# Designs tried in a protein design run: designed miniproteins, single chains, continued (3). Part 76

Each design is a single chain, and the fold is of that chain. pLDDT is the mean over its residues in the fold that is shown.

## One batch from the design tools (miniprotein)

Design m10626
Fold by ESMFold2-Fast:
Structure m10626 (fold): chain A 66 residues (1-66)
Amino acid sequence: SSRVEEEVNKLLSGDKSIQELIDEYEKKVKDTQKQVESARGVDIFGKGSQLNVYKDKLAEIKKRSK
């Protein structure tokens, strides 16, 4: 989505390298996936949405690294 692209553009405009951003977002994806697996009720939707956002951002960052 355009929001993910805009947010990734802001991240790349910062002082962090592409590799640092990949490492950071891979960790966020793994941590959030574990939280989704342990989530109950309404938290499943919130954590699942956050997981998808982190995955989309990670994919966009990796696309920019090529």
Scores: mean pLDDT 80

Design m10627
Fold by ESMFold2-Fast:
Structure m10627 (fold): chain A 109 residues (1-109)
Amino acid sequence: MKEQIQQLVQQLLQATDPQQILNATKELASIIIKAALDGDIDLLEYALSLIDQGLSQATDPNVKLALEALKKGARAMLEALKKDPNNVAKIVGAILYTIGEVLDLEQKL
C-alpha cells in the first residue's frame, strides 16, 4: 500500500489534464478510506506525509487543489481514529467528509 500511495502521488504531480488529476485523486482517496476503515494510523500518517511533500513540489494549481482535498480528508480520518478508534459514527463522518471534498474537487476541475 505504501508503494501504491507513492506511485499515485507521483502520477498526480505529473498529471497534465483534469481527468488524470481526478482519477489519481479518487484512487488515492479510496486507499486512504480503506486505511481508515482498517484503523491503519501508520498508513494514514504516511499518506499525509507524502501529500504534504507533494504539495511542496506541485506547480499546477489543479494538482494543488487535489492534494489539499486529500490532505483535508486524510487529516479528518486520522483525527477521528486517534481520538477514538471505536467511534464508528465519527470515522464514517470523516469518510463522508473525504468523499465530499473529492466531489467538490470534481466540480472545480
Scores: mean pLDDT 85

Design m10628
Fold by ESMFold2-Fast:
Structure m10628 (fold): chain A 84 residues (1-84)
Amino acid sequence: VRVRLVHASEEEAIKIGERIRKEEGHLAVGVGGSGDLALATEQALRDARIAAARGDDVLILTTSSPEERAAGERVAEAVRAALE
């Protein structure tokens, strides 16, 4: 299972997420953007475990500020650790 982190604007993240969801075999999870980072982290972990069980790739999208992008890196590390 591949876990990738992408930093994008909120608008771009939505477009990327929709594109990936149309390409079956990938999971896109949005992290950050609205200040609900903790909730987004829990959702990302749940969705990533489901994707891993199916052998799908995981893509984590972060939006907005450099602080939220840094938080996205921590979420990606947590997801990678959970999938090992």
Scores: mean pLDDT 63

Design m10629
Fold by ESMFold2-Fast:
Structure m10629 (fold): chain A 88 residues (1-88)
Amino acid sequence: HMEQVEADLERAIEKAEEVIKKARTLLDNATSDEQLLEADIYVALAEIIVAVAKITASRYPVSQETLERIKKVEEEVDKLRAEIEAAR
C-alpha cells in the first residue's frame, strides 16, 4: 500500500503542525518556568513525530512534495527548540 504510506505520513505531518502550533502558543504566553516546561514537552512531542516521519520516508518511496513538507516541519521544530533553549 504505497498510497497508504503517503496518507499515514500526511496525517503525521498534520499532527506535527498542530503540536507545533500549540507549542508556539504556549511559548509566546509563557511567563513562568512551569509554562516554559509545558511548551518544551509539546516541542518534544513534535520532535518525536518528525523523527518517525523521517525514518518512514527513508524506508519507503514517498513523493518529493511529502519529503519537502517533512523538511519544513523539521525546520519549524528546530526553530522552536532553539527558542526554548534561549529562554532558559
Scores: mean pLDDT 84

Design m10630
Fold by ESMFold2-Fast:
Structure m10630 (fold): chain A 89 residues (1-89)
Amino acid sequence: ASKEVYEAIREKYGKELEEADKNGDEEKAIEILKEALKELREEGFDEEVIEQLEAMIEGYERLLKGEPLEEVKRKLAEKLNLPLERITE
């Protein structure tokens, strides 16, 4: 996939996602991530990037259901195979 397409999608959806998070709108965050996921799948991006977005969507869905932020962060770190500290940054 094109690097330019990836950067454009990341910039477009990243800003919208930050705004949704600032407003506490988990439903909007899920919508934005699902749109990004669709575009990345259509453009043929690496499965690893797709899996990262799917993990983020699951995280926001858990927050919307009232799961504690600490548990959501832990599950996201496990799915992305990242240290917990990297999720909190």
Scores: mean pLDDT 68

Design m10631
Fold by ESMFold2-Fast:
Structure m10631 (fold): chain A 80 residues (1-80)
Amino acid sequence: SMEELLEKLEELAPEFAPTVRRLVERLLEALKAGNELEAEIERGLLGIVKGVILLVYKNEEAVELIDELVRLAEEEARAA
């Protein structure tokens, strides 16, 4: 679930986990609303966060968790 992935992210990148949660929630809301511009903005911001996590933590697993969160948000929006 998204919550389980977010809990793992809190262990790997605790400083970024609240920001990632907010961005993923906004992405899901934008996708459900059909707001393509907002969805693209949220994806872009998540991309920046992934880059910073990779540079600061050198942790590819945290980046993979964010990619999985994005995939789950897109899957949930399609199912709605």
Scores: mean pLDDT 85

Design m10632
Fold by ESMFold2-Fast:
Structure m10632 (fold): chain A 97 residues (1-97)
Amino acid sequence: SRESLLLSRLIGAVLDIVGALLEAKYGNEEQRKKAIEDLKKSVEEAGRIARELREHGSPETVEDVARILENVAKLAEEYGFKEVAEMLRKLADEVRR
């Protein structure tokens, strides 16, 4: 289904965000610069997918997506990426509303 395809794409985008957060936190100087750019792109992609899931997904799937985004936001905040954490929390709120 379209929901299943969107969910698969969201999982990929979330994994990309987590990978970029790890690289931004623990990588060398060049890796960190690239990871910050990759992080922005991955958050934008997750936002596009999450908005489409809000329109086409079940209420249960939408709530699960919002919780995943909130959990990734907590990780970003713990790593010191407060702006990324705020973007992810706003996406979680947008998906629910």
Scores: mean pLDDT 84

Design m10633
Fold by ESMFold2-Fast:
Structure m10633 (fold): chain A 57 residues (1-57)
Amino acid sequence: SGADITEAALRTYYYGRDKGLPPEIAHRGSMLAIKLVQEGASAEEAAKAGIEYLDKV
């Protein structure tokens, strides 16, 4: 849903920004989270995957 996309995207983006990552990198994590929700993942699963991506950068 749109709410799940928004939740996953914002959680991932602000996690990256709070960690000190540049906006373009935080945005890449957010885009991964959006894609995963669109592919059927929950907002929580998608945010977790996006955060995991950002932790490896």
Scores: mean pLDDT 86

Design m10634
Fold by ESMFold2-Fast:
Structure m10634 (fold): chain A 64 residues (1-64)
Amino acid sequence: MSPVEEAKKLIEEMKKSDPEKRNELLSEMGRRAAGLDPETRKEVLKLLSDYLDEEMAENDKKAA
């Protein structure tokens, strides 16, 4: 799979995983993104940003 496809798979796994697994996968994605070509990195970071934004919103809603 391409790095972007792999990133999508990992993010989906993170969304459905326990917090411990999510943190591990998130760190791995960050490391992978740093090692990618700028164009591929942009796509991976976009996926990460979307995931983090969704998680932040979900965490804020739990405060209610």
Scores: mean pLDDT 73

Design m10635
Fold by ESMFold2-Fast:
Structure m10635 (fold): chain A 87 residues (1-87)
Amino acid sequence: AQKKLEELKEKALEEVEKAGGDPEVLKKKQEELLKAYLKEIYGLDDESAEEVVRLVAEGHALAAAGADDAQLQAVADRILALLEKAK
């Protein structure tokens, strides 16, 4: 599992470099890596993994907008609940 994730990470970095560090390519590759991590390590299905990716993106947007700790914690709690359901 970890070896496959490292290979995916290296491939994603190479693709980002080939794209000249394009922020859209970087974002897409980060989302792909997170989804792969969630499926391989936590055993999430595609639907649950996509929901976690959306929540992580929501959390990043809230943090960039200066959201308080309570708003960030609420997003984190939703992510943790999805991960717990996979067990």
Scores: mean pLDDT 75

Design m10636
Fold by ESMFold2-Fast:
Structure m10636 (fold): chain A 87 residues (1-87)
Amino acid sequence: SSEEEKALKEGLELAKENLDEETLAKLTEQQLTDIGLLYLRLKESIAKHQSEELKKKAEIVYEVHLQAALEGLSEEEMAERIKKALE
């Protein structure tokens, strides 16, 4: 879908900003799409609330998603890491 294409583009941009080319190559299109979709949702939430706290939480969440994807973590393991990072 067009939303999945948009999410993939956003996830790829985030990965390029935070990872070197060799590390980025380890991520699949599905992992990039999932990360991008989450970031787009968080970005919309930040825009609605104009909150510095929400912005900081969003930045932590996408960084944890990138690292968890690189480490091959499960969805459950990724969720636990996000929860711990937001404490």
Scores: mean pLDDT 75

Design m10637
Fold by ESMFold2-Fast:
Structure m10637 (fold): chain A 97 residues (1-97)
Amino acid sequence: MARVVDAKATVAADGSITLEGRVEGDVPAGWYGAFLIDPETGETVAGGIAEVRADGSFKATGQAAPGVPDGEYEVRLLDPEGNVVAEGKAKVTRTAA
């Protein structure tokens, strides 16, 4: 399984989330599901769609659950069949409007 590295996420006041990072390992360029998981509960706190580029960089956009605190979360990238292809950690920061 590939690793997500250098990942950071920003949650806007409306709950929209942008996640950026890189994958280390063999993940084909394309579109993947992107999810943030609470490491203590295992619950999904944000979800969206990621574009993985040929250089291994990715950017995902989506929606976060209300009241997601700042902190470190697990990142999972899923293929269209629902298989986890990359995982790692992301620093999540909320911004004021």
Scores: mean pLDDT 82

Design m10638
Fold by ESMFold2-Fast:
Structure m10638 (fold): chain A 80 residues (1-80)
Amino acid sequence: SLADLLEQAKNASPEEIEKARERLEELLKEYLAKVKLTPKEQRVLESMLKFARENGYLGLLIQIDMLEKSLAALEKQEAG
Protein backbone atom coordinates (compact mmCIF):
# COMPACT_ATOMS: atom_id res chain seq x y z
CA SER A 1 0.00 0.00 0.00
CA LEU A 2 2.81 2.48 0.81
CA ALA A 3 4.50 1.62 -2.53
CA ASP A 4 1.19 2.35 -4.33
CA LEU A 5 0.86 5.69 -2.51
CA LEU A 6 4.45 6.62 -3.42
CA GLU A 7 3.77 5.86 -7.12
CA GLN A 8 0.56 7.95 -7.01
CA ALA A 9 2.42 10.88 -5.40
CA LYS A 10 5.15 10.79 -8.12
CA ASN A 11 2.69 11.87 -10.88
CA ALA A 12 0.53 14.38 -8.95
CA SER A 13 -0.68 17.65 -10.45
CA PRO A 14 -1.56 20.73 -8.30
CA GLU A 15 -5.23 20.04 -9.08
CA GLU A 16 -4.91 16.46 -7.78
CA ILE A 17 -3.25 17.74 -4.58
CA GLU A 18 -6.18 20.15 -3.99
CA LYS A 19 -8.72 17.35 -4.63
CA ALA A 20 -6.85 15.15 -2.12
CA ARG A 21 -7.04 17.97 0.47
CA GLU A 22 -10.81 18.27 -0.08
CA ARG A 23 -11.17 14.47 0.12
CA LEU A 24 -9.30 14.43 3.46
CA GLU A 25 -11.66 17.11 4.84
CA GLU A 26 -14.74 15.11 3.68
CA LEU A 27 -13.41 11.89 5.25
CA LEU A 28 -12.60 13.69 8.53
CA LYS A 29 -16.12 15.16 8.69
CA GLU A 30 -17.68 11.71 8.05
CA TYR A 31 -15.36 10.00 10.58
CA LEU A 32 -16.00 12.56 13.34
CA ALA A 33 -19.78 12.24 12.74
CA LYS A 34 -19.56 8.47 13.47
CA VAL A 35 -17.07 8.31 16.38
CA LYS A 36 -16.64 9.99 19.76
CA LEU A 37 -12.92 10.56 20.26
CA THR A 38 -11.15 10.44 23.63
CA PRO A 39 -8.57 13.21 24.36
CA LYS A 40 -5.77 10.74 23.45
CA GLU A 41 -7.45 9.86 20.13
CA GLN A 42 -7.95 13.59 19.39
CA ARG A 43 -4.18 14.16 19.87
CA VAL A 44 -3.42 11.26 17.49
CA LEU A 45 -5.78 12.77 14.88
CA GLU A 46 -4.11 16.20 15.31
CA SER A 47 -0.67 14.55 14.79
CA MET A 48 -1.94 12.79 11.64
CA LEU A 49 -3.26 16.09 10.23
CA LYS A 50 0.04 17.84 11.05
CA PHE A 51 1.88 15.05 9.19
CA ALA A 52 -0.37 15.58 6.14
CA ARG A 53 0.32 19.35 6.13
CA GLU A 54 4.11 18.98 6.58
CA ASN A 55 4.69 16.05 4.18
CA GLY A 56 2.96 17.37 1.06
CA TYR A 57 0.91 15.17 -1.26
CA LEU A 58 2.29 11.88 0.09
CA GLY A 59 1.23 12.94 3.60
CA LEU A 60 -2.30 13.68 2.33
CA LEU A 61 -2.53 10.30 0.54
CA ILE A 62 -1.40 8.39 3.65
CA GLN A 63 -4.01 10.13 5.85
CA ILE A 64 -6.76 9.56 3.26
CA ASP A 65 -5.87 5.84 3.05
CA MET A 66 -5.93 5.50 6.86
CA LEU A 67 -9.30 7.28 7.20
CA GLU A 68 -10.89 5.31 4.33
CA LYS A 69 -9.80 2.04 6.00
CA SER A 70 -11.15 3.24 9.38
CA LEU A 71 -14.52 4.19 7.83
CA ALA A 72 -14.71 0.84 5.96
CA ALA A 73 -14.09 -0.99 9.27
CA LEU A 74 -16.86 1.02 10.97
CA GLU A 75 -19.26 0.29 8.08
CA LYS A 76 -18.59 -3.47 8.42
CA GLN A 77 -19.31 -3.28 12.18
CA GLU A 78 -22.61 -1.45 11.49
CA ALA A 79 -23.60 -4.00 8.78
CA GLY A 80 -22.79 -7.05 10.98
Scores: mean pLDDT 75

Design m10639
Fold by ESMFold2-Fast:
Structure m10639 (fold): chain A 67 residues (1-67)
Amino acid sequence: MAEKALEHREEIERVEELYKQGKYDEAVKRMKEIFEKLGLEPFESKDPKTQAELNLGELRALVEAAE
């Protein structure tokens, strides 16, 4: 799992960029694609900002664990 997250590091960095730009819906969409590629279920929230924040935190943790 962690090694696969490292493979998607550039995609994760793009999601972080979208989050920093306030494009939460786009960030959530791209995060769901990354989670699907990793075979994981994303965290769900009705608020796009909160959903982006929670899932981005998980992706960061997976990348750090792979390093």
Scores: mean pLDDT 76

Design m10640
Fold by ESMFold2-Fast:
Formats: sequence, C-alpha cells, structure tokens
Structure m10640 (fold): chain A 85 residues (1-85)
Amino acid sequence: MREFAREAGELYARLAEEAAARGTEADRALAEGLRRAAEAFRAGDLAAGVAAAGEGFVERARLLGDEEAAARGREVTAAELAALA
C-alpha cells in the first residue's frame, strides 16, 4: 500500500499541475480537487483521495455546463468509494 500511495500521490499531483497550467476556471477547480486527492493518497486515505478527485471532475463539468458529465462523475466516484468499503 505505501508504494501505491506514493505513486497515486505523485500521479495526481502531476495531473493537478497539468490542469492548473490550462488556466481556465473549470481547470482550476479540477486542479484543486486533484491536489487534495494527491495529499489524501500520500496520507494513505484512499477514500478521501477518490472523493477529492471526483469532486474536482464534477465541479469542472458543472463549470463547463456539462450536467451529464457531472452526473456520470458522481456515479463513478460513488462506485469507486463503494469498492473501497
């Protein structure tokens, strides 16, 4: 689990940097969620990491007016959290 936590933390931190670099309001919201996910994964909190990443994706979709993508993001996040329980 420590290796997974490290790799997930590094991956999500890099994804957050990439999202922030795009500079849109929607991508900044995604970057915040992914950054929180990276912090949670490094701490070994897989559920908090999945939830934070999901919130970032859902908020990005909402800011872009894509309600269908936001709904799918919520469903996928809920399924991933259920799989961790």
Scores: mean pLDDT 82

Design m10641
Fold by ESMFold2-Fast:
Structure m10641 (fold): chain A 60 residues (1-60)
Amino acid sequence: SRKEKLKEEELEAAKQSEEAAEEFLEKAKKDPEKSHIYYSSAGIWKVAKDVNEEIAKRLS
């Protein structure tokens, strides 16, 4: 159904956001001088992930 397709799109967006957050967290650990900037970026992507997951949940 259309609703199921929209849910799949939101879950895929959540996965992409999670991967971006994980990448920035890894960069933060490897670069202490820029750690704060990378940590902040990771936080933004984690919020995006949580939003996409919540939208997908509401589509269930």
Scores: mean pLDDT 86

Design m10642
Fold by ESMFold2-Fast:
Structure m10642 (fold): chain A 97 residues (1-97)
Amino acid sequence: MPEVANLPPEERKKKLEEKKRELARETLGLMKTMGVPREDLERFARIWGLDLSEIGPLVLSREEMGAILAAMLNLAELEGDEESKEIVLAAFDRLSA
């Protein structure tokens, strides 16, 4: 995002971490809507420092859900988080069912 690139390094880092958490929060919300098992939701929330009880189900179109899951897979790959990657891949299978 252009606004993040123009911030001081410390603020830029904070904004990037905030955007990563925002993506993870959206992903968790849509996975709740998709009926992902609670155990997987709890593991994902723990990995990304989220409180599962504070995140409601997110109702989106199938296309929007797919886009968010794809973005989250890319983030998990970049962070080297195989557990998040496996949970999100399982969510893609649910989206296809």
Scores: mean pLDDT 78

Design m10643
Fold by ESMFold2-Fast:
Order: sequence, then C-alpha cells, then structure tokens
Structure m10643 (fold): chain A 70 residues (1-70)
Amino acid sequence: SNEEQAKKLRDQGNAAYAAGNYKEAADLYEQAASLTTDEEQKKAYLAAAGRAYGKAGEPEKMSEALKKAS
C-alpha cells in the first residue's frame, strides 16, 4: 500500500539521517509525505524533512518543508 511504502521511505530516511546523509534523508522524508493520505503523518514527514534540510545547510528548503508541515 502507499502507507506501507511511505513507512519504508520514512525508515530509509531515518537510516540516512543517522548516517549523516541529511540531504538524502530529506528527499526520502519528502517522498514519504507525498505517498501518505494521513494528514498528521504527512506533517510529521515534512517536519522531519525540514529538520534534515536544516542539518544539510539548505535553509530555503528547510523553510519550505516546515511551512508545508504547519
């Protein structure tokens, strides 16, 4: 299902984040957000993407993701 695929992408994003691959983590979290139909999960994935963009030194993408999470 799309929700199972979103969870898989979220787990891959978490692994990338733990490895210090912040840009990859952000991209994976954004993909997870695009697949879920759950509004709260979408916001959580977008917030995670925003944090990862911040760590990657991408302030404009961080701001965009966090705005979508609100």
Scores: mean pLDDT 88

Design m10644
Fold by ESMFold2-Fast:
Structure m10644 (fold): chain A 74 residues (1-74)
Amino acid sequence: MDVLEKVKELAEEIKKNPEEGAKKLTEFILENKKEMTPEAIAVAVEAIRETELSPELVDEILEALQLAQEEVEK
């Protein structure tokens, strides 16, 4: 599984169904935080910025991304 490809698919899902897409993206990031690349993180951040999400969903995704970024930093 290509993490970047999956994150791109989930970013498209967020555009179609923001709430379900955001929850799926959050779960994927948390389950695959060690495999997240800087490029995949950037795609997830852009999806959040371009979508009308509730502050609670944005916070959940940003927390997951922070945990993934700490794994990438080594």
Scores: mean pLDDT 76

Design m10645
Fold by ESMFold2-Fast:
Structure m10645 (fold): chain A 89 residues (1-89)
Amino acid sequence: KPLSEWDPKEKVKFSPEVKALLSEVGITKDEVTIEEAFQALIELLAKRKLFDPEDLDIVDLSGTPLAKLVGKDRVTLEELFEILYSKIL
């Protein structure tokens, strides 16, 4: 689904791989809102310095577990969120 159709208050469960990533930024709950999960993901990306300095809509996942999870080394932030939404249980 495109980001504009997502309910930011919807509580969801992610696959174990995504839950492990979110735990790095303090999200340990079994269910989280879409808003909480995506804010946590933004924090993770910032901590790991994965944003392209010339274009903050682009994320370079090369050499991270996220690249393996999403199947690409470089994605837009919107594409990353859409891929993670597809990993909701």
Scores: mean pLDDT 74

Design m10646
Fold by ESMFold2-Fast:
Structure m10646 (fold): chain A 67 residues (1-67)
Amino acid sequence: SAKLEELTEKAIAAIKAGDTVAALKYAEEVAKLPGGLEGLRRMLDAAIAAGDEVAAVGFASLIAALK
């Protein structure tokens, strides 16, 4: 969905900007949407690539909570 893509892109941009707090807020919204698991996986990859351990742990926790 357009909303899933927009929020995922905003979260990745926030990670690249060093705004971990904003990235985690976008992740909470992504987790509520259909296909959110795929969005969170993309965000996790971006956090790992950026070396943002706090964001990576947060995204991994949200992924684990989704079934």
Scores: mean pLDDT 86

Design m10647
Fold by ESMFold2-Fast:
Structure m10647 (fold): chain A 98 residues (1-98)
Amino acid sequence: GVEELLELLERERERALAEGRESLAVELELVRALLLYRLGRTTAAEVEALIDALVPAERRAVATALLRTALGEPVTDIPGVTEEGAEAVRASLAALVA
């Protein structure tokens, strides 16, 4: 279920950190936060604060696109993000909460 998925994401994040894979650890934490947002267990403001705290400036456009995708908002105004990529993320998030 969803709780097992949230626990799996946290365990994989801890493993990534232990292996020195810091970029993967950040991505896993962001995915977990977006899943919590989709479940109504956190706010968009808290996810934005997480992006500001953890995501390097050069990757913030992509992280913001993931949040806007989770909100069902268009991402065509964010440099470096394609609508095809945004649609794939939307489909993945929908599958996680189904």
Scores: mean pLDDT 68

Design m10648
Fold by ESMFold2-Fast:
Structure m10648 (fold): chain A 75 residues (1-75)
Amino acid sequence: DAAESAGAAAEAAMLEALKMGKEAAENFIEGLAKYLEEKDKELAEKGRKIGEEALKGTPEEAAKTIGEFAAEVVK
């Protein structure tokens, strides 16, 4: 399942970025949003907001939230 694979990959990438620091995590969220922006600017902005809120929680919660968002957008 492409959505499941995308979600798992995004969760793993986000968790790794969080280990590198807040700036790396923010850059990952922005990169994901820019990837979506060419097709759906509102979806990209929604992703940015979800990412900002996720970063207020634990690293594990943030990674899971970003993974869930990536899975949803691939469907």
Scores: mean pLDDT 79

Design m10649
Fold by ESMFold2-Fast:
Structure m10649 (fold): chain A 89 residues (1-89)
Amino acid sequence: SEQEKLYKEGLETIEKLKKEYPEEYEEAVKKAKELEPLEAFKLGEEIKKKGEEILKKGKEENDEELIKEGEKLILYGKALIYIPPLFSW
């Protein structure tokens, strides 16, 4: 189901962010608690798109730092999207 897929993808994304970028994970949780769910979604989508742009540029330029930055922003943006629907508080 779409709900099971969202739950699995959301948990995998959040776990990866927490493991690879613990400070960004803490900030994502803080932002998700401070923002209304729709605002967290909008911010997350904007950050995710920026990360995708940076990742694409990094791959085109073969720049490992830009690739890493892009991946980090994609994970952070996705966390802002997934945290509100997965965790009720």
Scores: mean pLDDT 82

Design m10650
Fold by ESMFold2-Fast:
Structure m10650 (fold): chain A 95 residues (1-95)
Amino acid sequence: LSAWELIGRGIGYYKKGDYEKALELFEEAARIGNDVEKARALLNAGKVYFEMGDYEKAIKYYEEAAREAERAGDDVTKKQSEKNKKEAEKKLKEK
C-alpha cells in the first residue's frame, strides 16, 4: 500500500470521525512516504490532533509538515501548515 493510498484512507476515517484510525494511517504514510507524501501526511495528522483538541501536538505536526513541505518544494502544503499552526496557536492561547 502506497503512502498516497494510506493518506486517502486516513482522510476517509477522518471524515467519519474515526480519529484514532485516521491518525494511525497518516503516521504510517509519514513513515513510508517521500518528501511530498510525508509533508501531506503530517499536515493531515496535525488536523486530527486539532479536532481532538490537542493543540500542542497539532502545532508540532504542522511545524514538521511545513518543514518537510519546504524541503519538497510543496508551497501549497507549506502555506496550509503555517496557516493551521496559527489557528492552533490561537486556540491554545484562548482563555
Scores: mean pLDDT 88

Design m10651
Fold by ESMFold2-Fast:
Structure m10651 (fold): chain A 88 residues (1-88)
Amino acid sequence: SREELQARLEGLRKMVEDTIAKLKASVTNEASKQKAIEQLQQLREGLEAYRDHYLPTLPAELQAEFDAAIDEIIKMVEKAIEELKNLK
């Protein structure tokens, strides 16, 4: 179960990394930049909702590990949003 959780979190991290890379690559002008930022904000909100819904279903001993991993993934999205906001 812990190994299953770690595998799911790694899969989620890779999916988020791929989504960030794809959205960054889609930025060609101001309009596409704003759209990418909006989609990353929606992704962040989805990750927060996933955490809130899934966290209470986990055994107590796994909750801290899950929460910390999701927090790191959310921070990756927040960093990508800031990087896009700083683009010309």
Scores: mean pLDDT 86

Design m10652
Fold by ESMFold2-Fast:
Structure m10652 (fold): chain A 92 residues (1-92)
Amino acid sequence: MEIVTGERRLDTGEEVAAALREAIEKANVSPEFKEALDLFADTVARRAAGGEVRTGTILSKNSGKPVKAVEITVRDANGVEIATIILIFEEE
């Protein structure tokens, strides 16, 4: 991220899944894609051991403009990063 406005540590897979679901809802993702991401969040709730959520601004690779984004990092029981998802909030 170019600018980080918030960072929060997540101590359980359930907390990571909750953060992911909240970010998906705010990003207004298509219903079909949201269903797939909700299934992924269910897996994260059961199998992940923690992670981090970062909120801020990223430079869009397509437009070159700053856009709001949420980055969610998923970690296993050994603290190893197993997934990172970035949800980009494009303006209208």
Scores: mean pLDDT 77

Design m10653
Fold by ESMFold2-Fast:
Structure m10653 (fold): chain A 76 residues (1-76)
Amino acid sequence: SAKELVDKAVKLFEEGNFAEAAYYARQALIEAGKDTPENLKLMAKKFSELQRKVQRGEISLKEAAEEFRKAMEEIL
């Protein structure tokens, strides 16, 4: 289900595995039938912003993963 794919993406994000997290996040949108250009851009922008904040030490991986979950739930 789309929810299971979001859970997997969030877990991978929390583990710092950004490439696989992004893959499963996209698969969640496809599974939900919400893979519109607008939704893909919103997801990609939020993902990239959170990844950069983690890499700069501005937020923890756990905090970023929790924000990413909320963003995905808002889109889905």
Scores: mean pLDDT 88

Design m10654
Fold by ESMFold2-Fast:
Order: sequence, then C-alpha cells, then structure tokens
Structure m10654 (fold): chain A 55 residues (1-55)
Amino acid sequence: SDEELVDKIVDIIREAQKAGRALSGREIAERVKKETGKTPTSEQILEALDRVIAE
C-alpha cells in the first residue's frame, strides 16, 4: 500500500541520517526498490521527507 511504502521510505531516511548520510531522491528510490521490490513515486518521497522534518 502507498502508506506502508511511505513508512518504509521514512525508515530508510532516518537510518541514513543516524549513520550521518544524506540521501538524494534517486538514492532513496534505489534503496526502497532493493528492500521492497517497489519503486516509489516522487510524491511518496516528498511525503516521507515532510514526515521526517515534522518529527
């Protein structure tokens, strides 16, 4: 589902931040695809970034 995919993107961004890394949108999409087999949309990546910033 779209919401589950956004949650996964949030987790990936937070783990990268914890490791001191900044991921580009392309790097986020590639990592999500490797872990889930699904390619996120730009809108899903932006939603995940908004959630990370809000928390």
Scores: mean pLDDT 81

Design m10655
Fold by ESMFold2-Fast:
Structure m10655 (fold): chain A 86 residues (1-86)
Amino acid sequence: SIEEIKEEIKRLEEELQRLFDEAKRRAEEGDFEGARELVYRAVKMAENFLNKHKDEILSNEEVRKLVKEFLAKLQERLKEVVELLE
């Protein structure tokens, strides 16, 4: 259901936030390899979520809106980590 997808996104966002916060910490400590690995893991988790719900994304307008909002947040988090690597 849409409600189950919302709860799954919420849990995924919480997990991704933890990974990105750890990646930022690693980058600040000069561990750029560790930061990269955590970001890669976060991206793979997001990819797995999108693949799992592919049919619902293609068929349901409300699910597409939720996914768009999720991806926008992910893009913002990725930008923050990239700026730390400059």
Scores: mean pLDDT 85

Design m10656
Fold by ESMFold2-Fast:
Structure m10656 (fold): chain A 93 residues (1-93)
Amino acid sequence: GPGAERAAEGAREAARGAAKGGGIGGAVGAAAGAVGAAGAYAMDLAGFPDAEAAETGARGAEGAAAGGKKGGEEAGKGAEEGAERAREAAREA
């Protein structure tokens, strides 16, 4: 549903932001966001409630934001923007 799609997009953006930070923190954050995005997408395709799929995306995006902050200021900011989008999608779903 639309919440899951927006949360997956937010998690994807958070993963991209975290990846820009480099180091182990940026890599772990990028992985967390990517897993969250994939999870939200897979749950949406499997017919899970939109709120549950969106929540999965938001959790991954939060992991990306945490890892991104360890990777650097720009990575943290970009990852937080994606995480805010994913959280908003989960709240509205």
Scores: mean pLDDT 82

Design m10657
Fold by ESMFold2-Fast:
Structure m10657 (fold): chain A 83 residues (1-83)
Amino acid sequence: SPAEERLRELYEKIKELKKKMETASVEEAKKIAEEMEKILREMGEIYATLSPEEQARMKPLIDEALKIAEEAGKILAEKEKEA
């Protein structure tokens, strides 16, 4: 569905933002974290509108996006210790 396609696009953005965060300054990493939060919010809103069958298909992608965000948060925390 178009909603599932949008979730996949947002997931790819989350992966790209995590890669950018790895080489970012602490100030850039904070801005990236804010953008990730906005994307995760949109993903959650889209996921809530899906049918049970679509939710079952997209659940692994949502879970992976949340794991990537958690890892990105750890990267930011480590950068803040060095600042």
Scores: mean pLDDT 88

Design m10658
Fold by ESMFold2-Fast:
Structure m10658 (fold): chain A 77 residues (1-77)
Amino acid sequence: SKSEKVKELMREIAERAEKKGDKFLAKSARSAVEGIENNPENIEGAKRQVESVKQLALARGDKESAELADEALKILD
């Protein structure tokens, strides 16, 4: 499903962030996964959480994680 792919992308960001020692980015990505799991009806909320993850990745210069977040946003549209 679309939700499963979005969660997969957020989990990938979390794993990459953990490997780099960026615990805050990892936690933000995991929070997005939790939000989608707990309220799949709240698509706007999911988009805002994913957008926050994207902005955080961009601020850190992590272009690959930002691209994964962008892919997730396109799926949620």
Scores: mean pLDDT 85

Design m10659
Fold by ESMFold2-Fast:
Structure m10659 (fold): chain A 73 residues (1-73)
Amino acid sequence: MLEEVEELTEELEKAIAEKGIDSKEVKELREKLKELIEKDPEVKAVVEPYIKKLGELTLYSVQLAIETLREKE
């Protein structure tokens, strides 16, 4: 699960660079990333505070949440 979130975050960053932030591909990848986070209560619990503080799901907030999860293991 965590590895899938990390891979999607990396793919989303690449899509933003190549296709632009408002592209259909970026929107679809963001939706996929949200679904994965919502399906895993452990990942959601760590990511949710960052999303609430920023008011959106961003690559930066997701990366910070992943680092926090790794350090707690």
Scores: mean pLDDT 66

Design m10660
Fold by ESMFold2-Fast:
Structure m10660 (fold): chain A 72 residues (1-72)
Amino acid sequence: SLQEKADELYQALRDGDTERARKLLLEFGVPEELADKIIAVARGELKFSDVVEDVLKYVPEEFKEPIFNALS
């Protein structure tokens, strides 16, 4: 279900499982360049504020909440 995938993304981002998180982001249709930036935020290499506008524009609505809850 979409809820199971959202929960899976949240857990992967929180745990720093960058391989799993990146795969889920790409599966959800997030552009590769943005997926890599989201992973960089999860690793502490970028601030969430540096990607928030792109997340709002390019991440599917149903998957924004796990990203915001894990990284903001």
Scores: mean pLDDT 83

